Designed miniproteins, single chains. Designs and how they scored, part 23

Each design is a single chain, and the fold is of that chain. pLDDT is the mean over its residues in the fold that is shown.

## One batch from the design tools (miniprotein)

Design m826
Fold by ESMFold2-Fast:
Structure m826 (fold): chain A 62 residues (1-62)
Amino acid sequence: MDLLARVTRDYEARLPRELTLRAGEEVLVKRFVNENWVLARSLATGEEGYVPASFLEVLGPA
C-alpha cells in the first residue's frame, strides 16, 4: 500500500540510491525498509530512492 507523504525539511542524497528532496515536496512511500529509512518515489521527478523516515510526514493512503 502506497502512502502519500510530505517532505518536512531539505534532504541531500549522500549515496547514489538516495533521493535529494526539498521541504514541501510530496512523495509516495513504497516501503518501510527499517525504522529509519523508507523507499519513496518523488512526485515531482518520478525518481525512486531511499530517504530518512524522520524527514517525512505521512498524510494518508495514496
Scores: mean pLDDT 83

Design m827
Fold by ESMFold2-Fast:
Structure m827 (fold): chain A 100 residues (1-100)
Amino acid sequence: RSSLTPEEVRLYIEALKLLIELLKEGKSKDEIIKELFKFLAKKYGIKVTDEEIDEMLKSERLPTDDKKIGEMFALAVYLTENGDIERLERTIERFEEWLK
C-alpha cells in the first residue's frame, strides 16, 4: 500500500517466501541475512560477491555507498530479527491480493 510498483510487490512476496523457508529450516540470523541479501541484489541487478556479504556481516558496514543496497540490508536484518512466520505469511497474502 504505497507507490510500490507491481514488480516491487512481486519481489517482496518472493523475498518474504524465502525468509519464511529459511526460518522454518532453522538457519542462523547471518545465514538468513546473507541469502535474503543475495536474492534482493540479484533481482535489482546489483552485483555482490559472497565475500563482500561476509565482510558486511563481520565489519558491521557496507562495502558500498549504494542506498538501495543499504536499504535492502537493513530490511533483511529487521525481518530476520523481528520476523514472525504467521505475520510474514499474512503479509504475503495481503500483497498477493493487492496484485489481483
Scores: mean pLDDT 69

Design m828
Fold by ESMFold2-Fast:
Structure m828 (fold): chain A 52 residues (1-52)
Amino acid sequence: SAKERELQRRILEIEVDIGMLHIQLAVGVISEEEYEERVAKLEAELEELRAK
């Protein structure tokens, strides 16, 4: 369904965003605190989407 495709696309976008944050941390562009805060928000959204 269209809802399932939208859900899968949003999940993929969040996973990509988490990966980008990991790269930014590894390169030293963001702090460990910023990484943890941003990842926690994205993981919370991901959990909510997967619960549907």
Scores: mean pLDDT 84

Design m829
Fold by ESMFold2-Fast:
Structure m829 (fold): chain A 63 residues (1-63)
Amino acid sequence: MDAAIAKADQQLQKALALTQAGKSLGEAENEGYQQLLKEGDVEAAQLFADKAAEVRQALLAAS
């Protein structure tokens, strides 16, 4: 299985947990994206950004 997908999913879970703890969704998304870029995993960063954007749009549409 592709390690980049696993890293993106882990960062998405962290971002959602931070959002539930009271951090803005945009701030949590940015932190996860920057973390993956700092690790040098540009592919995981892009996958995370795409997944986070879909989740953000779904949450904003629901509330």
Scores: mean pLDDT 76

Design m830
Fold by ESMFold2-Fast:
Structure m830 (fold): chain A 86 residues (1-86)
Amino acid sequence: MELQERLEALDEEEAKKLLEEALKLAKKLLEERELSAEEAIELALKEKDLVKALAYSIIAMLKYTGSTLEDLEKTFETKTPLPFKL
């Protein structure tokens, strides 16, 4: 996969920054339109940009877990502890 090859080229710190940008983009995309998990996966696979591909992947995961973008935002903004210990 193109996404996997690009991620392997990044160090861990760059990958973390890329994920943070992807989360911001996922927020914007969910506000602009409603996407299903299936649509988000198809868009992620078709997207060449790493940030956009990861943003669509995040949207797909949110839809599969039944979580909302608001739940994700609260986790990042307030540093609310996760339901389970990781």
Scores: mean pLDDT 66

Design m831
Fold by ESMFold2-Fast:
Structure m831 (fold): chain A 81 residues (1-81)
Amino acid sequence: DPLREAAREIAKIVREAAEKSTDPEVREQLNKLAEEIEKAVDAGDYETALRLAGEAIRVLQKAGFTEEAERMDKLLREALS
């Protein structure tokens, strides 16, 4: 299931960025997003998972995690094509 695999990898990238964050508020926000993406995937709600992934990309860009944001964007493009 390409969408399930992409969403799980996306959640992993978000958690990775959270671990690298020096800002506790950003770290908490990213961990919450990763948790909600994981919950949506487990529920089979890939529409919600992809929407939350888009929100995570925005948060990562604002926090300066450009590499992680680019990795997620690539995964989303591949999963949706």
Scores: mean pLDDT 82

Design m832
Fold by ESMFold2-Fast:
Structure m832 (fold): chain A 80 residues (1-80)
Amino acid sequence: SKEEAEKLLQEALLLGKEGRDEEALELFEKALKLGASKELIKKVVYQLYQEGREELAKKMIEIVEKKDKELAEEIKKELE
C-alpha cells in the first residue's frame, strides 16, 4: 500500500541517518516496489545528501534509476 511504502521510506531515512546503510537501502527498495510517492523519494534522498550521507544517497539514486530513469535525473539535477 502507499501508506506502507511511505512508512518504509521514513524508516529508511532514519536508518540512513544512523549509518545503517544496508538496511536503509533494503527498505528504500521495498518502498519503491510498493509504489512510494516520487515526491517523498526525492525528499529522502535529498535530506540524506544534505546531511553528508552522499555515498548512501548515490546508491539510492542507482536503485531509482533502475525503475524510473526520469525520476533519477530529476533527483540528480536537484543535488547540483
Scores: mean pLDDT 87

Design m833
Fold by ESMFold2-Fast:
Structure m833 (fold): chain A 106 residues (1-106)
Amino acid sequence: KAEEAAEEARRAGEGGAEGALAAGARGTGVGAAAAGAAATAAGTAMEVAARRAGGEEAGRRGAEAGREAAEGGREAARAGPEGAREAAEEAAEEAREAGERAAEAA
């Protein structure tokens, strides 16, 4: 059902957000890189879920949301120690928003 795909998209976004925040708490470049990887994974999951649920229109929204989440995560990875926590929080929020967009499109 579309509801299952929407739930999967939200879980992916929340998982990515939790991963980003946990990495950011360490305040290191390694932590930021982990946050970027988590956001990228979440974005991919969102795109896949949206494609299953809503076809072409939902898939396009999911892909766009996933790309934004992945980009935020990569920027967090490059922020360095001083910006790592703040960048991780931003990446986490983007991951959640991407998950919600994919779910809504489903």
Scores: mean pLDDT 63

Design m834
Fold by ESMFold2-Fast:
Structure m834 (fold): chain A 56 residues (1-56)
Amino acid sequence: MSEVVKAALAFYKALFGDVPEERREEYLALLERYLRSQGYSEEEVAAAIKAVRERL
């Protein structure tokens, strides 16, 4: 698992672990924006978001 995927999973669980299903897309969009702001590439961000979705 890449470092960006590990960071995304840790961030999502730490801040959004108890998010209701109907709000998951809002929080995934926030996570995507956060990862982009940290300097990750579009490919890395897409892979990280996919990995978080698969583990929810």
Scores: mean pLDDT 74

Design m835
Fold by ESMFold2-Fast:
Structure m835 (fold): chain A 56 residues (1-56)
Amino acid sequence: SDELKKFAEELLEKAREYLEKAREIRKAGGDPNEASILEGMAALLEGMASWLLSKA
């Protein structure tokens, strides 16, 4: 459905934001644990989006 596709696109956009934040943390020599958490959250959102797109 269009609703599921739109929701998946929103999740992918949020995942990209988390990955960009994680990259900036690593580049700045910040907390690697914070970067890893953001990367993990992005991976979960990507998985959810893939499932939603499979139903759309």
Scores: mean pLDDT 88

Design m836
Fold by ESMFold2-Fast:
Structure m836 (fold): chain A 104 residues (1-104)
Amino acid sequence: VEEIIKKAKEAIENKDFDTALAYASVLAREGKYDEAIEILKEVIEKTDDPEVKARALLLLGNVYDKQGKKDEAIKYYTEARKIFKELGDEEGAQYAEDRIKKLK
């Protein structure tokens, strides 16, 4: 866990956001939700790529959903869906929409 967090932060410093998102997913799978949220929020703050931002927001929604934080999950899924629609990513937008509907 400690080593995964370190590698995720190093990836963010190098603007390797795909690697940082992969490590955040591992942390979330291991139940390290607060650590995953920290990494995902840092990616959202530092990226200028809307595709990366949408993917980070979607993963952030998934983490809040796993924590039972329904309102926060809906918020981040809604933000991700908007960006995916703007990018023409119908699959990403539909996934986020389906997650929102299941939480309502």
Scores: mean pLDDT 86

Design m837
Fold by ESMFold2-Fast:
Structure m837 (fold): chain A 89 residues (1-89)
Amino acid sequence: MIKAKVLKGKVKVEIIDDNHAKIEMEKGAVVEVSGFKGPPKLIIYGAGEERSEVLKEGKSIFGDLQIEVKGDTVTITALRDSTFELSDA
C-alpha cells in the first residue's frame, strides 16, 4: 500500500488504490512516498501528453520534479507547481 508523507510545503495526496496515488505539489514542496511492491512508476500529464518513467535508484530530474530513490523510498521536490501520479511498474 502506497504511503505519502509531506516533508515541506503544500502537497495534496489522493490515494486512488493500493498501488496508485495522485499528487499535486506547489513549487518548493517536498513529499516522501513509500510502500511500492515493485519499481516506482512516475506518470506526468501536461499539454495533452502523458509521459511515464520507471524510476531507478539515485537522483534524477523528470519534467519539473527532482526525484531521489533510496531503497523503498522516493523523495520528490517540486521545481514548479506540478501534478503527477505514482504507481507500481
Scores: mean pLDDT 80

Design m838
Fold by ESMFold2-Fast:
Structure m838 (fold): chain A 95 residues (1-95)
Amino acid sequence: SLLEEAVKLYQEYRKLSKEEQEKLRKEFTEKYNIDVLEKLSDDELEKVLLKALVLESETAVNNIISVISKKLNVMANTLMKKYNELRKKIEELAK
């Protein structure tokens, strides 16, 4: 799942020095600028958003949320609420 991949990426990221963490964050932020983000599909934006959160790139997170909000005319908070509700249902069904 995307969440399992995000957890693994976070664990690997935290093993790096602060200098390497900052380098990866900068490279990620430069790669996913607004012009690039506007060309991505909604599914690709979600995947990139999860990676931005893991790498703690506040700039990239804000840019991705802005692009999604404008492109879909929806608030990112609405999508997050739906994903949290779906997660709870899956957890209950897994019992």
Scores: mean pLDDT 73

Design m839
Fold by ESMFold2-Fast:
Structure m839 (fold): chain A 69 residues (1-69)
Amino acid sequence: VSEEELDREVQEALLLIQVAIANIDEKKGRYDEAIETLEKALQRARELGLSPDLIAYIEKKLEEVKKKK
């Protein structure tokens, strides 16, 4: 595994952790915090050119949280 591949895997893992944090905030009614976390995660996923499925998942989750606000 190359350094670039490890960096990508680490970034994907970190984004999944951010999404998990946003899900917890959403469950606690912290919609503004969840939205901010998801927007930052989405920006990084796009900048890094991560999986289209991951980007779509974050976009869908962000839309769902915004509708609950």
Scores: mean pLDDT 79

Design m840
Fold by ESMFold2-Fast:
Order: C-alpha cells, then structure tokens, then sequence
Structure m840 (fold): chain A 56 residues (1-56)
C-alpha cells in the first residue's frame, strides 16, 4: 500500500516533468507545478488521486 502510493506519486512527478520538459529527478514538485500547464498538471493530479483511491 505505502510502496504503491509512493510509486504513484513518482509516476505523477515524471508525467509532470515530461509535460514541462524538465528532469523529474532534479526538479522539485513545486518547480514542476509552476512549469506545467495548469490543465495538464490538474489532469495528472486527478489521475493519481483516483489510483490512490483504488489502492485503499
């Protein structure tokens, strides 16, 4: 459960980095959120939240 949630967060960070054109390992979440278009960031966050709900 915890490992799966952590992996989902890391995956969301990678998706944000791809959308922003940045490196997910060297870029903080705050930087990714600022660089990623608001709609794209919101979609990624919602998908991650939905997957976390599935894991329970």
Amino acid sequence: MEEEKKKLQEEAKKKLAEAAGLDPETTSMDELLRATPALEAMEIILETAKKQEELE
Scores: mean pLDDT 73

Design m841
Fold by ESMFold2-Fast:
Structure m841 (fold): chain A 61 residues (1-61)
Amino acid sequence: MSEEEIEKKIEETVEKAVRLYRLAHPDASDEEIEAIKERLKKQLKEMYEKNPELAKHVIDN
């Protein structure tokens, strides 16, 4: 997979997680949501660097 494909999958996964978070926490502020997005992106990038197969399973499930 290209780095661009990995970045796109990370963004899609983060968007899904944010949607679920908003459903559970409808009163969450936009600042809180942005902080969660940045944190998740960093975590997923680290996972891809350390364990690409594990990260693929987390993102594609």
Scores: mean pLDDT 74

Design m842
Fold by ESMFold2-Fast:
Structure m842 (fold): chain A 92 residues (1-92)
Amino acid sequence: SSEELLLEVEILEGLFGIVVGVYNLLEKKGLTIEDLEFFIKQLEKILKEAEELLEKAKELKDEELIKKAEELIEEIKKEIEKLKEKLEELKK
């Protein structure tokens, strides 16, 4: 149902927010290559779940839910790109 899928999107938004929040706290001194790799892997898992939710939203033809899932996917992709750039800087 659209209501169940909306709840799944909200839970995933919450998980994304927690991962980003924890990263931002650790970014200030003490961030390691292993920490960045861990956060990137967690964000990639969240991205996969968000993409699966987008496909379900498209099957339901729920325009609001499609837009919400697309917005979440774009935010996750931007954060992954940012962390990957930071990781490459630390490897040099």
Scores: mean pLDDT 86

Design m843
Fold by ESMFold2-Fast:
Structure m843 (fold): chain A 87 residues (1-87)
Amino acid sequence: MKKVKLSEEELIDLVLKWLGLDPNDPKAREEAKKIIDKMVEDGFLEKVVEGDKTYYVLDINEEYLKFQISIAKGPEKEALEELLKKV
């Protein structure tokens, strides 16, 4: 397991890519933020506030992520590949 730290903006963009939603749609960005808030509530993400900036920490199994990328297609594959670049 590796810890990956993402800014709130980076994580919102990844969720939007995963869902195949328009990153320029303010409503889509608000929906992505609600999903992120739910993931924090459910213990999948750790929320960290550093000064005026918000970050999220994910525990990632790199080999499992690579396996998920190998079987994923479309927007999900693109989002997972972008996440792998952060590991």
Scores: mean pLDDT 81

Design m844
Fold by ESMFold2-Fast:
Structure m844 (fold): chain A 70 residues (1-70)
Amino acid sequence: MEKLEQEIKKLEEEIKKNPNNVDAYRRLAEVYYKLGQLDKAIEYYEKAIELNPDDKALQAFLEELRRRKA
């Protein structure tokens, strides 16, 4: 109940405080993925990778999401 919605709110607030917080973008993408909102999940994973392109785990998640949409 509302747990994912509360997590989104928390992560959005974290991003407002620090727009370069890679972990917040990654976690927000994970929450949207759990909600089945693939477009939002992809968007936030892309932002996280843009800030930290050396993160292979983020690349793997993004590839998974794109494969699901293809």
Scores: mean pLDDT 78

Design m845
Fold by ESMFold2-Fast:
Structure m845 (fold): chain A 67 residues (1-67)
Amino acid sequence: MEEIKKELEKLLEEARKLAEEGNATARAAVHDIEELLEKIEKGEISEEEARKYLKNAKKAVETAKQE
């Protein structure tokens, strides 16, 4: 779980930077990543589920970077 949380925190920093530049996809990604991190902290999500959400978050941030 620690590695997943670290990857999400890294993606959150990238998404926040893109959202500040006006990227709507990045703004949505910020919200989704923040929700996922909250669920992880509360223990509301399994490691397998967290990995699926991490993959989705990576794709969203990649899409935002491609404009």
Scores: mean pLDDT 82

Design m847
Fold by ESMFold2-Fast:
Formats: structure tokens, sequence, C-alpha cells
Structure m847 (fold): chain A 89 residues (1-89)
């Protein structure tokens, strides 16, 4: 299954984590992030690959096949687009 997600760059990292949890219908995740930071802050510090690793780290262990793919920054609209790919169990 593939879920396409679009988030504004000014979204907090808390909002990003909530979006992933909602897409998986699984609220159980223990975050180790700064909730005051935004996606734009993370992109400036760690780039697209750093954002991908951050997003992947919040996928629950019960979804071992789940992956973040197709991470794209739309600078004109200030949006981050990505796909969450996982198997239905």
Amino acid sequence: MTVHLTLPLDASLKDVVNAIQNALNDPFTRPNYDPSKTLEDLLKEKGVEGVKKFLQSFIPSRYPSAKITNVKVDEKNKLLNFDLVYDRV
C-alpha cells in the first residue's frame, strides 16, 4: 500500500510525526525530536536525506516493511511531498 503525504515546510516536527501516525492508523511512537523545530529547519540542517531518515525513524516496529520514498521539496509552494509504502498485514 502507498500513501502520498504533503506537508507545509513550516509544519512542526510534531505535526509531521502525527501525520505519519495517522496514515498508519497507529498512535504508538516514542519520539526523540525537538517539537519546536519545523521541516524547513531540519532541511537546512540535514538536507533531504536527513529528513528521510527522520521520517523513517518514526515508523512503528510492527511495520518492518514500511519505508519513506519519493521525498521531494516543492520550494515554490513551500511543501514537502513523500510516499509512505507499507504492506497490509
Scores: mean pLDDT 73

Design m848
Fold by ESMFold2-Fast:
Structure m848 (fold): chain A 117 residues (1-117)
Amino acid sequence: SLADEFIEAVKKGDYEKAEEIAKKMTPADAGRLAVRMVEERLPRELLDKGIEIAKKAGNEYVVAALNLARDVLERGGRIHAADTPEEADKLAEEMRARAAQEGNPDTLDVVVLLAPA
């Protein structure tokens, strides 16, 4: 996926390749990137570099997704991927129920809708 290729390019220091990948990313690709970065628990330095590259590429969706991934990682939360609005609504309800039970205000859980509306 473009998300995996972007992460690999940033990890290798191939910033020119990462910029070209970021230019091609759709909002759905940006959402997958946020999910993947949180799943891998990538270090802040790679996220900050990714944000810099995405800004240079002019892709606001990738910038937003990486800022979200950074905030989720800093707060020890999770990103849940959804392919439909109905799935996203169900995941959001499950996250609200869990937050109410655990009572931890510092965790940040987010749902990302991957499919185009």
Scores: mean pLDDT 78

Design m849
Fold by ESMFold2-Fast:
Order: sequence, then C-alpha cells, then structure tokens
Structure m849 (fold): chain A 55 residues (1-55)
Amino acid sequence: SREDELAALERATQLAMEAVRKRLAEHPDMPWDELHRFFVREFEREYARLEAEVA
C-alpha cells in the first residue's frame, strides 16, 4: 500500500541520516558533497532492503 511505501521511505531516511551522523562524528572534516553521496548510497541500500521486506 502507499502507507507501507511511505513508511519504508521514512524509515530508510531515518537510518541513512543516523549513518550520516555517525560518519560525521568519526570524520568531522568530511566535505558535505562526500556526505551527500554517502547519504544517497545508504538511503538506496536501506530503502531497497525495506521494500523487499514488505513484498
């Protein structure tokens, strides 16, 4: 359902942001462009995993 899709999107975003915060804590001088690419990769990975779980 759309509600399940939205829930997966929100959860993937939260998990990706948590990963970004952890990465920034470990590498405080990491450029934002690199963090943005890291966020996109983490988001795509988590979203794909969560979508598979609702199938």
Scores: mean pLDDT 83

Design m850
Fold by ESMFold2-Fast:
Structure m850 (fold): chain A 102 residues (1-102)
Amino acid sequence: DPDLEKGKEYLSQGKYDEAIKYFEKAIEKDPNNADAWLYLGQAYFAKGEYEKAIEYYRKAIEIDPDNADAWYNLGLAYRQMGKTEEADEWFKKAEELRKKAA
């Protein structure tokens, strides 16, 4: 997806608002694109908007529950909010999925 790739480029450059616009375009074309929701969450996380990041990571997980990166990023967001016990639970889920994929 060209919009997903462009969003990833802006994200890597720290241009989070531009990244968000391209990830939203990718989602408009395919609302079942779990990666687009994951990267949208990462952009909001980078902006310090942890509750929005959690919302979009949960959408990515709903579409693709085997995506270890989505579970890991969910854990990072919970940890930033001081919810360390929930964060540890999500990190364990990510590790289980990575171990299954290996």
Scores: mean pLDDT 89

Design m851
Fold by ESMFold2-Fast:
Structure m851 (fold): chain A 79 residues (1-79)
Amino acid sequence: VPEELLRAEVEASVYLIALAVVARFGSKEESEKAREAIEEISRLLEEGQRAAAAGDYEKALELYKEAVRLGKEAIKELM
């Protein structure tokens, strides 16, 4: 598995953990926004993992990079 692919998957997963903390301990508005971001990022990670399992590493990387982008935007909006 390419190192870049593993790195992107890990980075996206770290954003999911950060958003899960906000969803649990944030205000009602912050929690709602965090849950929406978690749902979308989780969908992209699941699709990326399916692509990687099929050997489509280019598609998996694109999906993981989009998950990272959404995670960064969600954290920025919550700060």
Scores: mean pLDDT 84

Design m852
Fold by ESMFold2-Fast:
Structure m852 (fold): chain A 50 residues (1-50)
Amino acid sequence: MFPYDPKEVRELAKKLKEQGVKEVKIDGTVLEVRNHVKELESEGIKVTTL
């Protein structure tokens, strides 16, 4: 439903790493959330689903 590019997720992950952030919490159960979680984790950011 919402267009969301994987490249934007990777850019966000890089910005978060520059700020020293290593964990993100996401509220959602859609399939897109699972894909984004995997991409964030591959960049070294831990994701927790609420």
Scores: mean pLDDT 67

Design m853
Fold by ESMFold2-Fast:
Formats: sequence, C-alpha cells, structure tokens
Structure m853 (fold): chain A 66 residues (1-66)
Amino acid sequence: PSREEIEKEAELALELMKASIAEKAGDYKEAAEHYRKAAELAKEMGKEELAKELEEKAKEYEEKAK
C-alpha cells in the first residue's frame, strides 16, 4: 500500500472510533460529523458501499441531534 493509502486507512479508523465514542456519549451532533468524515474517506478509497452506510448513519444522527 502507498503512504497515502495507509494514512487514509488510519484516518478512517480514527474517525470511526471518534464517531463510536460520541454515539455512546449521546453526542449525536459529534457522531454525525465523524461518520460524515469517515464516509468521505471511504469514498476516496473506493469503498463505495461502506461510504453509503456511513452517510446514512451520519444523516440519522443529524436528525437525532435536532
């Protein structure tokens, strides 16, 4: 894997961890933001199905934050 690919994998993992922590804390606004960032990273990496699932999670948590 390239350095860029390794960096994107690490960033994706970090964003998913942050989203999970925010979700457990009931901070739905933060959870939505991190899921959205994770979705963008997944899309850049060609993981289209994962990106779609993460975008859906972000939307759900944005709605819960209202």
Scores: mean pLDDT 83

Design m854
Fold by ESMFold2-Fast:
Structure m854 (fold): chain A 67 residues (1-67)
Amino acid sequence: SAEELLKEAEELREKAREYREEAERLRKEAEERGGDKELLLEAEILEGMAALLEGMAAWLEKKAAAL
């Protein structure tokens, strides 16, 4: 059903938000440590994961709209 697809999309967007918040925290910590490259790389990975989840959520939202 459309409702089930939208709930799944919402859960994915929530997880993506968590990853983006953690990435922001890591970027701030990296800045405080004079540009720690490992922390910046971890932030980049989390941002990439968030983007993938957001893409999946958008796909599910489009499917729900077609129902």
Scores: mean pLDDT 89

Design m855
Fold by ESMFold2-Fast:
Structure m855 (fold): chain A 83 residues (1-83)
Amino acid sequence: MKEVVEKLIELAEKGLEAIEAGDEESARKIAEEMADLLLSNELPEEVRIAALAAINAIEEFTEQGKERLKKSIEELREALEKL
């Protein structure tokens, strides 16, 4: 479980980097990989909610989405500390 949450955080951070770089193709691939992890693993509700918010923010590929993604990354880190 912790390893899956750590991977979600890594992917969300890469998604943030892709948005900042204007790399829409990488952002979409990252969002898809995160979605696959959510579908393949049983995760706590707070982790699932934060990860879904991060995926949506990456897919929107906007400045407002970037700020929400940063918040979702913080929420995922807080959830990891409680595991």
Scores: mean pLDDT 84

Design m856
Fold by ESMFold2-Fast:
Structure m856 (fold): chain A 63 residues (1-63)
Amino acid sequence: MKGDIYQAVEDQPKLTPRFLALKKGDKVLVLKDVNENFALVQNLKTGEVGYVGKAKLKKVGSV
């Protein structure tokens, strides 16, 4: 996961200050694989960093 690029498969609201808001189709770079449910990612469109549920993501590439 770290260094991989994922695409949001559905919208994610900003549930807490630590979570990242995503729209379907947004691409993110994985900075850290946190656990089975969450990754720390950067939104490549906005530059924002936060936690995202892995179930909302589909792998599309790597750096």
Scores: mean pLDDT 77

Design m857
Fold by ESMFold2-Fast:
Structure m857 (fold): chain A 100 residues (1-100)
Amino acid sequence: MENKLEAIRLATEAYREAVRRGDKQLAEAVGYLSRAIELADDETAKKVLPYLKEAVEALRRGDFEKAREYILKAAQILLDNSTSPEAREAAKKAIEVAEK
């Protein structure tokens, strides 16, 4: 549960930074990513933490391409490790939006 709460906190920060910087597509992708994290187990959330930290740092630097790369990596981990159909659908939507 602790890893899941930290992952949600980082996803929320990534969403705020994407919105603040005007990247609506990345903000939408992070919104779906956040839903996938909420539906995931704590072990899966732990696996995405490093990528969420890197995504937040990249967004703070204005490095949208690196942020997108890390968001895609986090979404792929959620897709590959989630047992919930709803979590997988949310992760898949995050990938689809980020890859446009």
Scores: mean pLDDT 86

Design m858
Fold by ESMFold2-Fast:
Structure m858 (fold): chain A 84 residues (1-84)
Amino acid sequence: MTEEERVERIVELALELVEPGPEEEELIRELARKSEEELLAEARRLAEEAERLGLGEDDKTPLIRRGLVLGAVLAAKAKVRAEE
């Protein structure tokens, strides 16, 4: 499997896990090209941001969506690795 084939497979699997908006589809493709370490670093940063905003903040929806997209891409990468 080439790098480009791996990215396309990750995108396909991630799209099966989430229903993305047009901008989120591009984000999924961008994240699919990142390493697992980079994605985990982004996930930690997102968790720190969520902690700073507090659990009672109504505009947490964008953070939840970013978390779902990151989780979907990480799960897709793990599945592709297992298929190799």
Scores: mean pLDDT 74

Design m859
Fold by ESMFold2-Fast:
Structure m859 (fold): chain A 65 residues (1-65)
Amino acid sequence: GAHEIDRLLTELYLRGVISPEQARELARLLLDPSASLAEVRAFLERLGVPEEMAERLLAAFEDLR
């Protein structure tokens, strides 16, 4: 759910993978009801999110849908 997404975004920030601004933008995208899996995946690739974390975020995104 949303709490899992928040936890994963916080973890990415603490690991230095993304900035607070990037985490906010990603959270907005993940919670956007019009966003597609392809759009989310492309955004994660642009941010340089590690594959393991990207798959966990995509699973949490699908769980919200």
Scores: mean pLDDT 79

Design m861
Fold by ESMFold2-Fast:
Structure m861 (fold): chain A 58 residues (1-58)
Amino acid sequence: GELVRAIKDQPKVTPKFLGLEKGDLVEVLKEVNEDWWLVKSLKTGEEGYVDKSFLEPV
């Protein structure tokens, strides 16, 4: 999938969310809908959902 970067922190408030720090690189696995993407952290290998507004192209 595409590589994108987190533009701000996202806390892991539920098991379905991916915890992100600003600057983290993630791989897009699936664009679930207009608002939510399933991504994989390159730092941890964890998968989870992220609001696409927290991500920018690399």
Scores: mean pLDDT 80

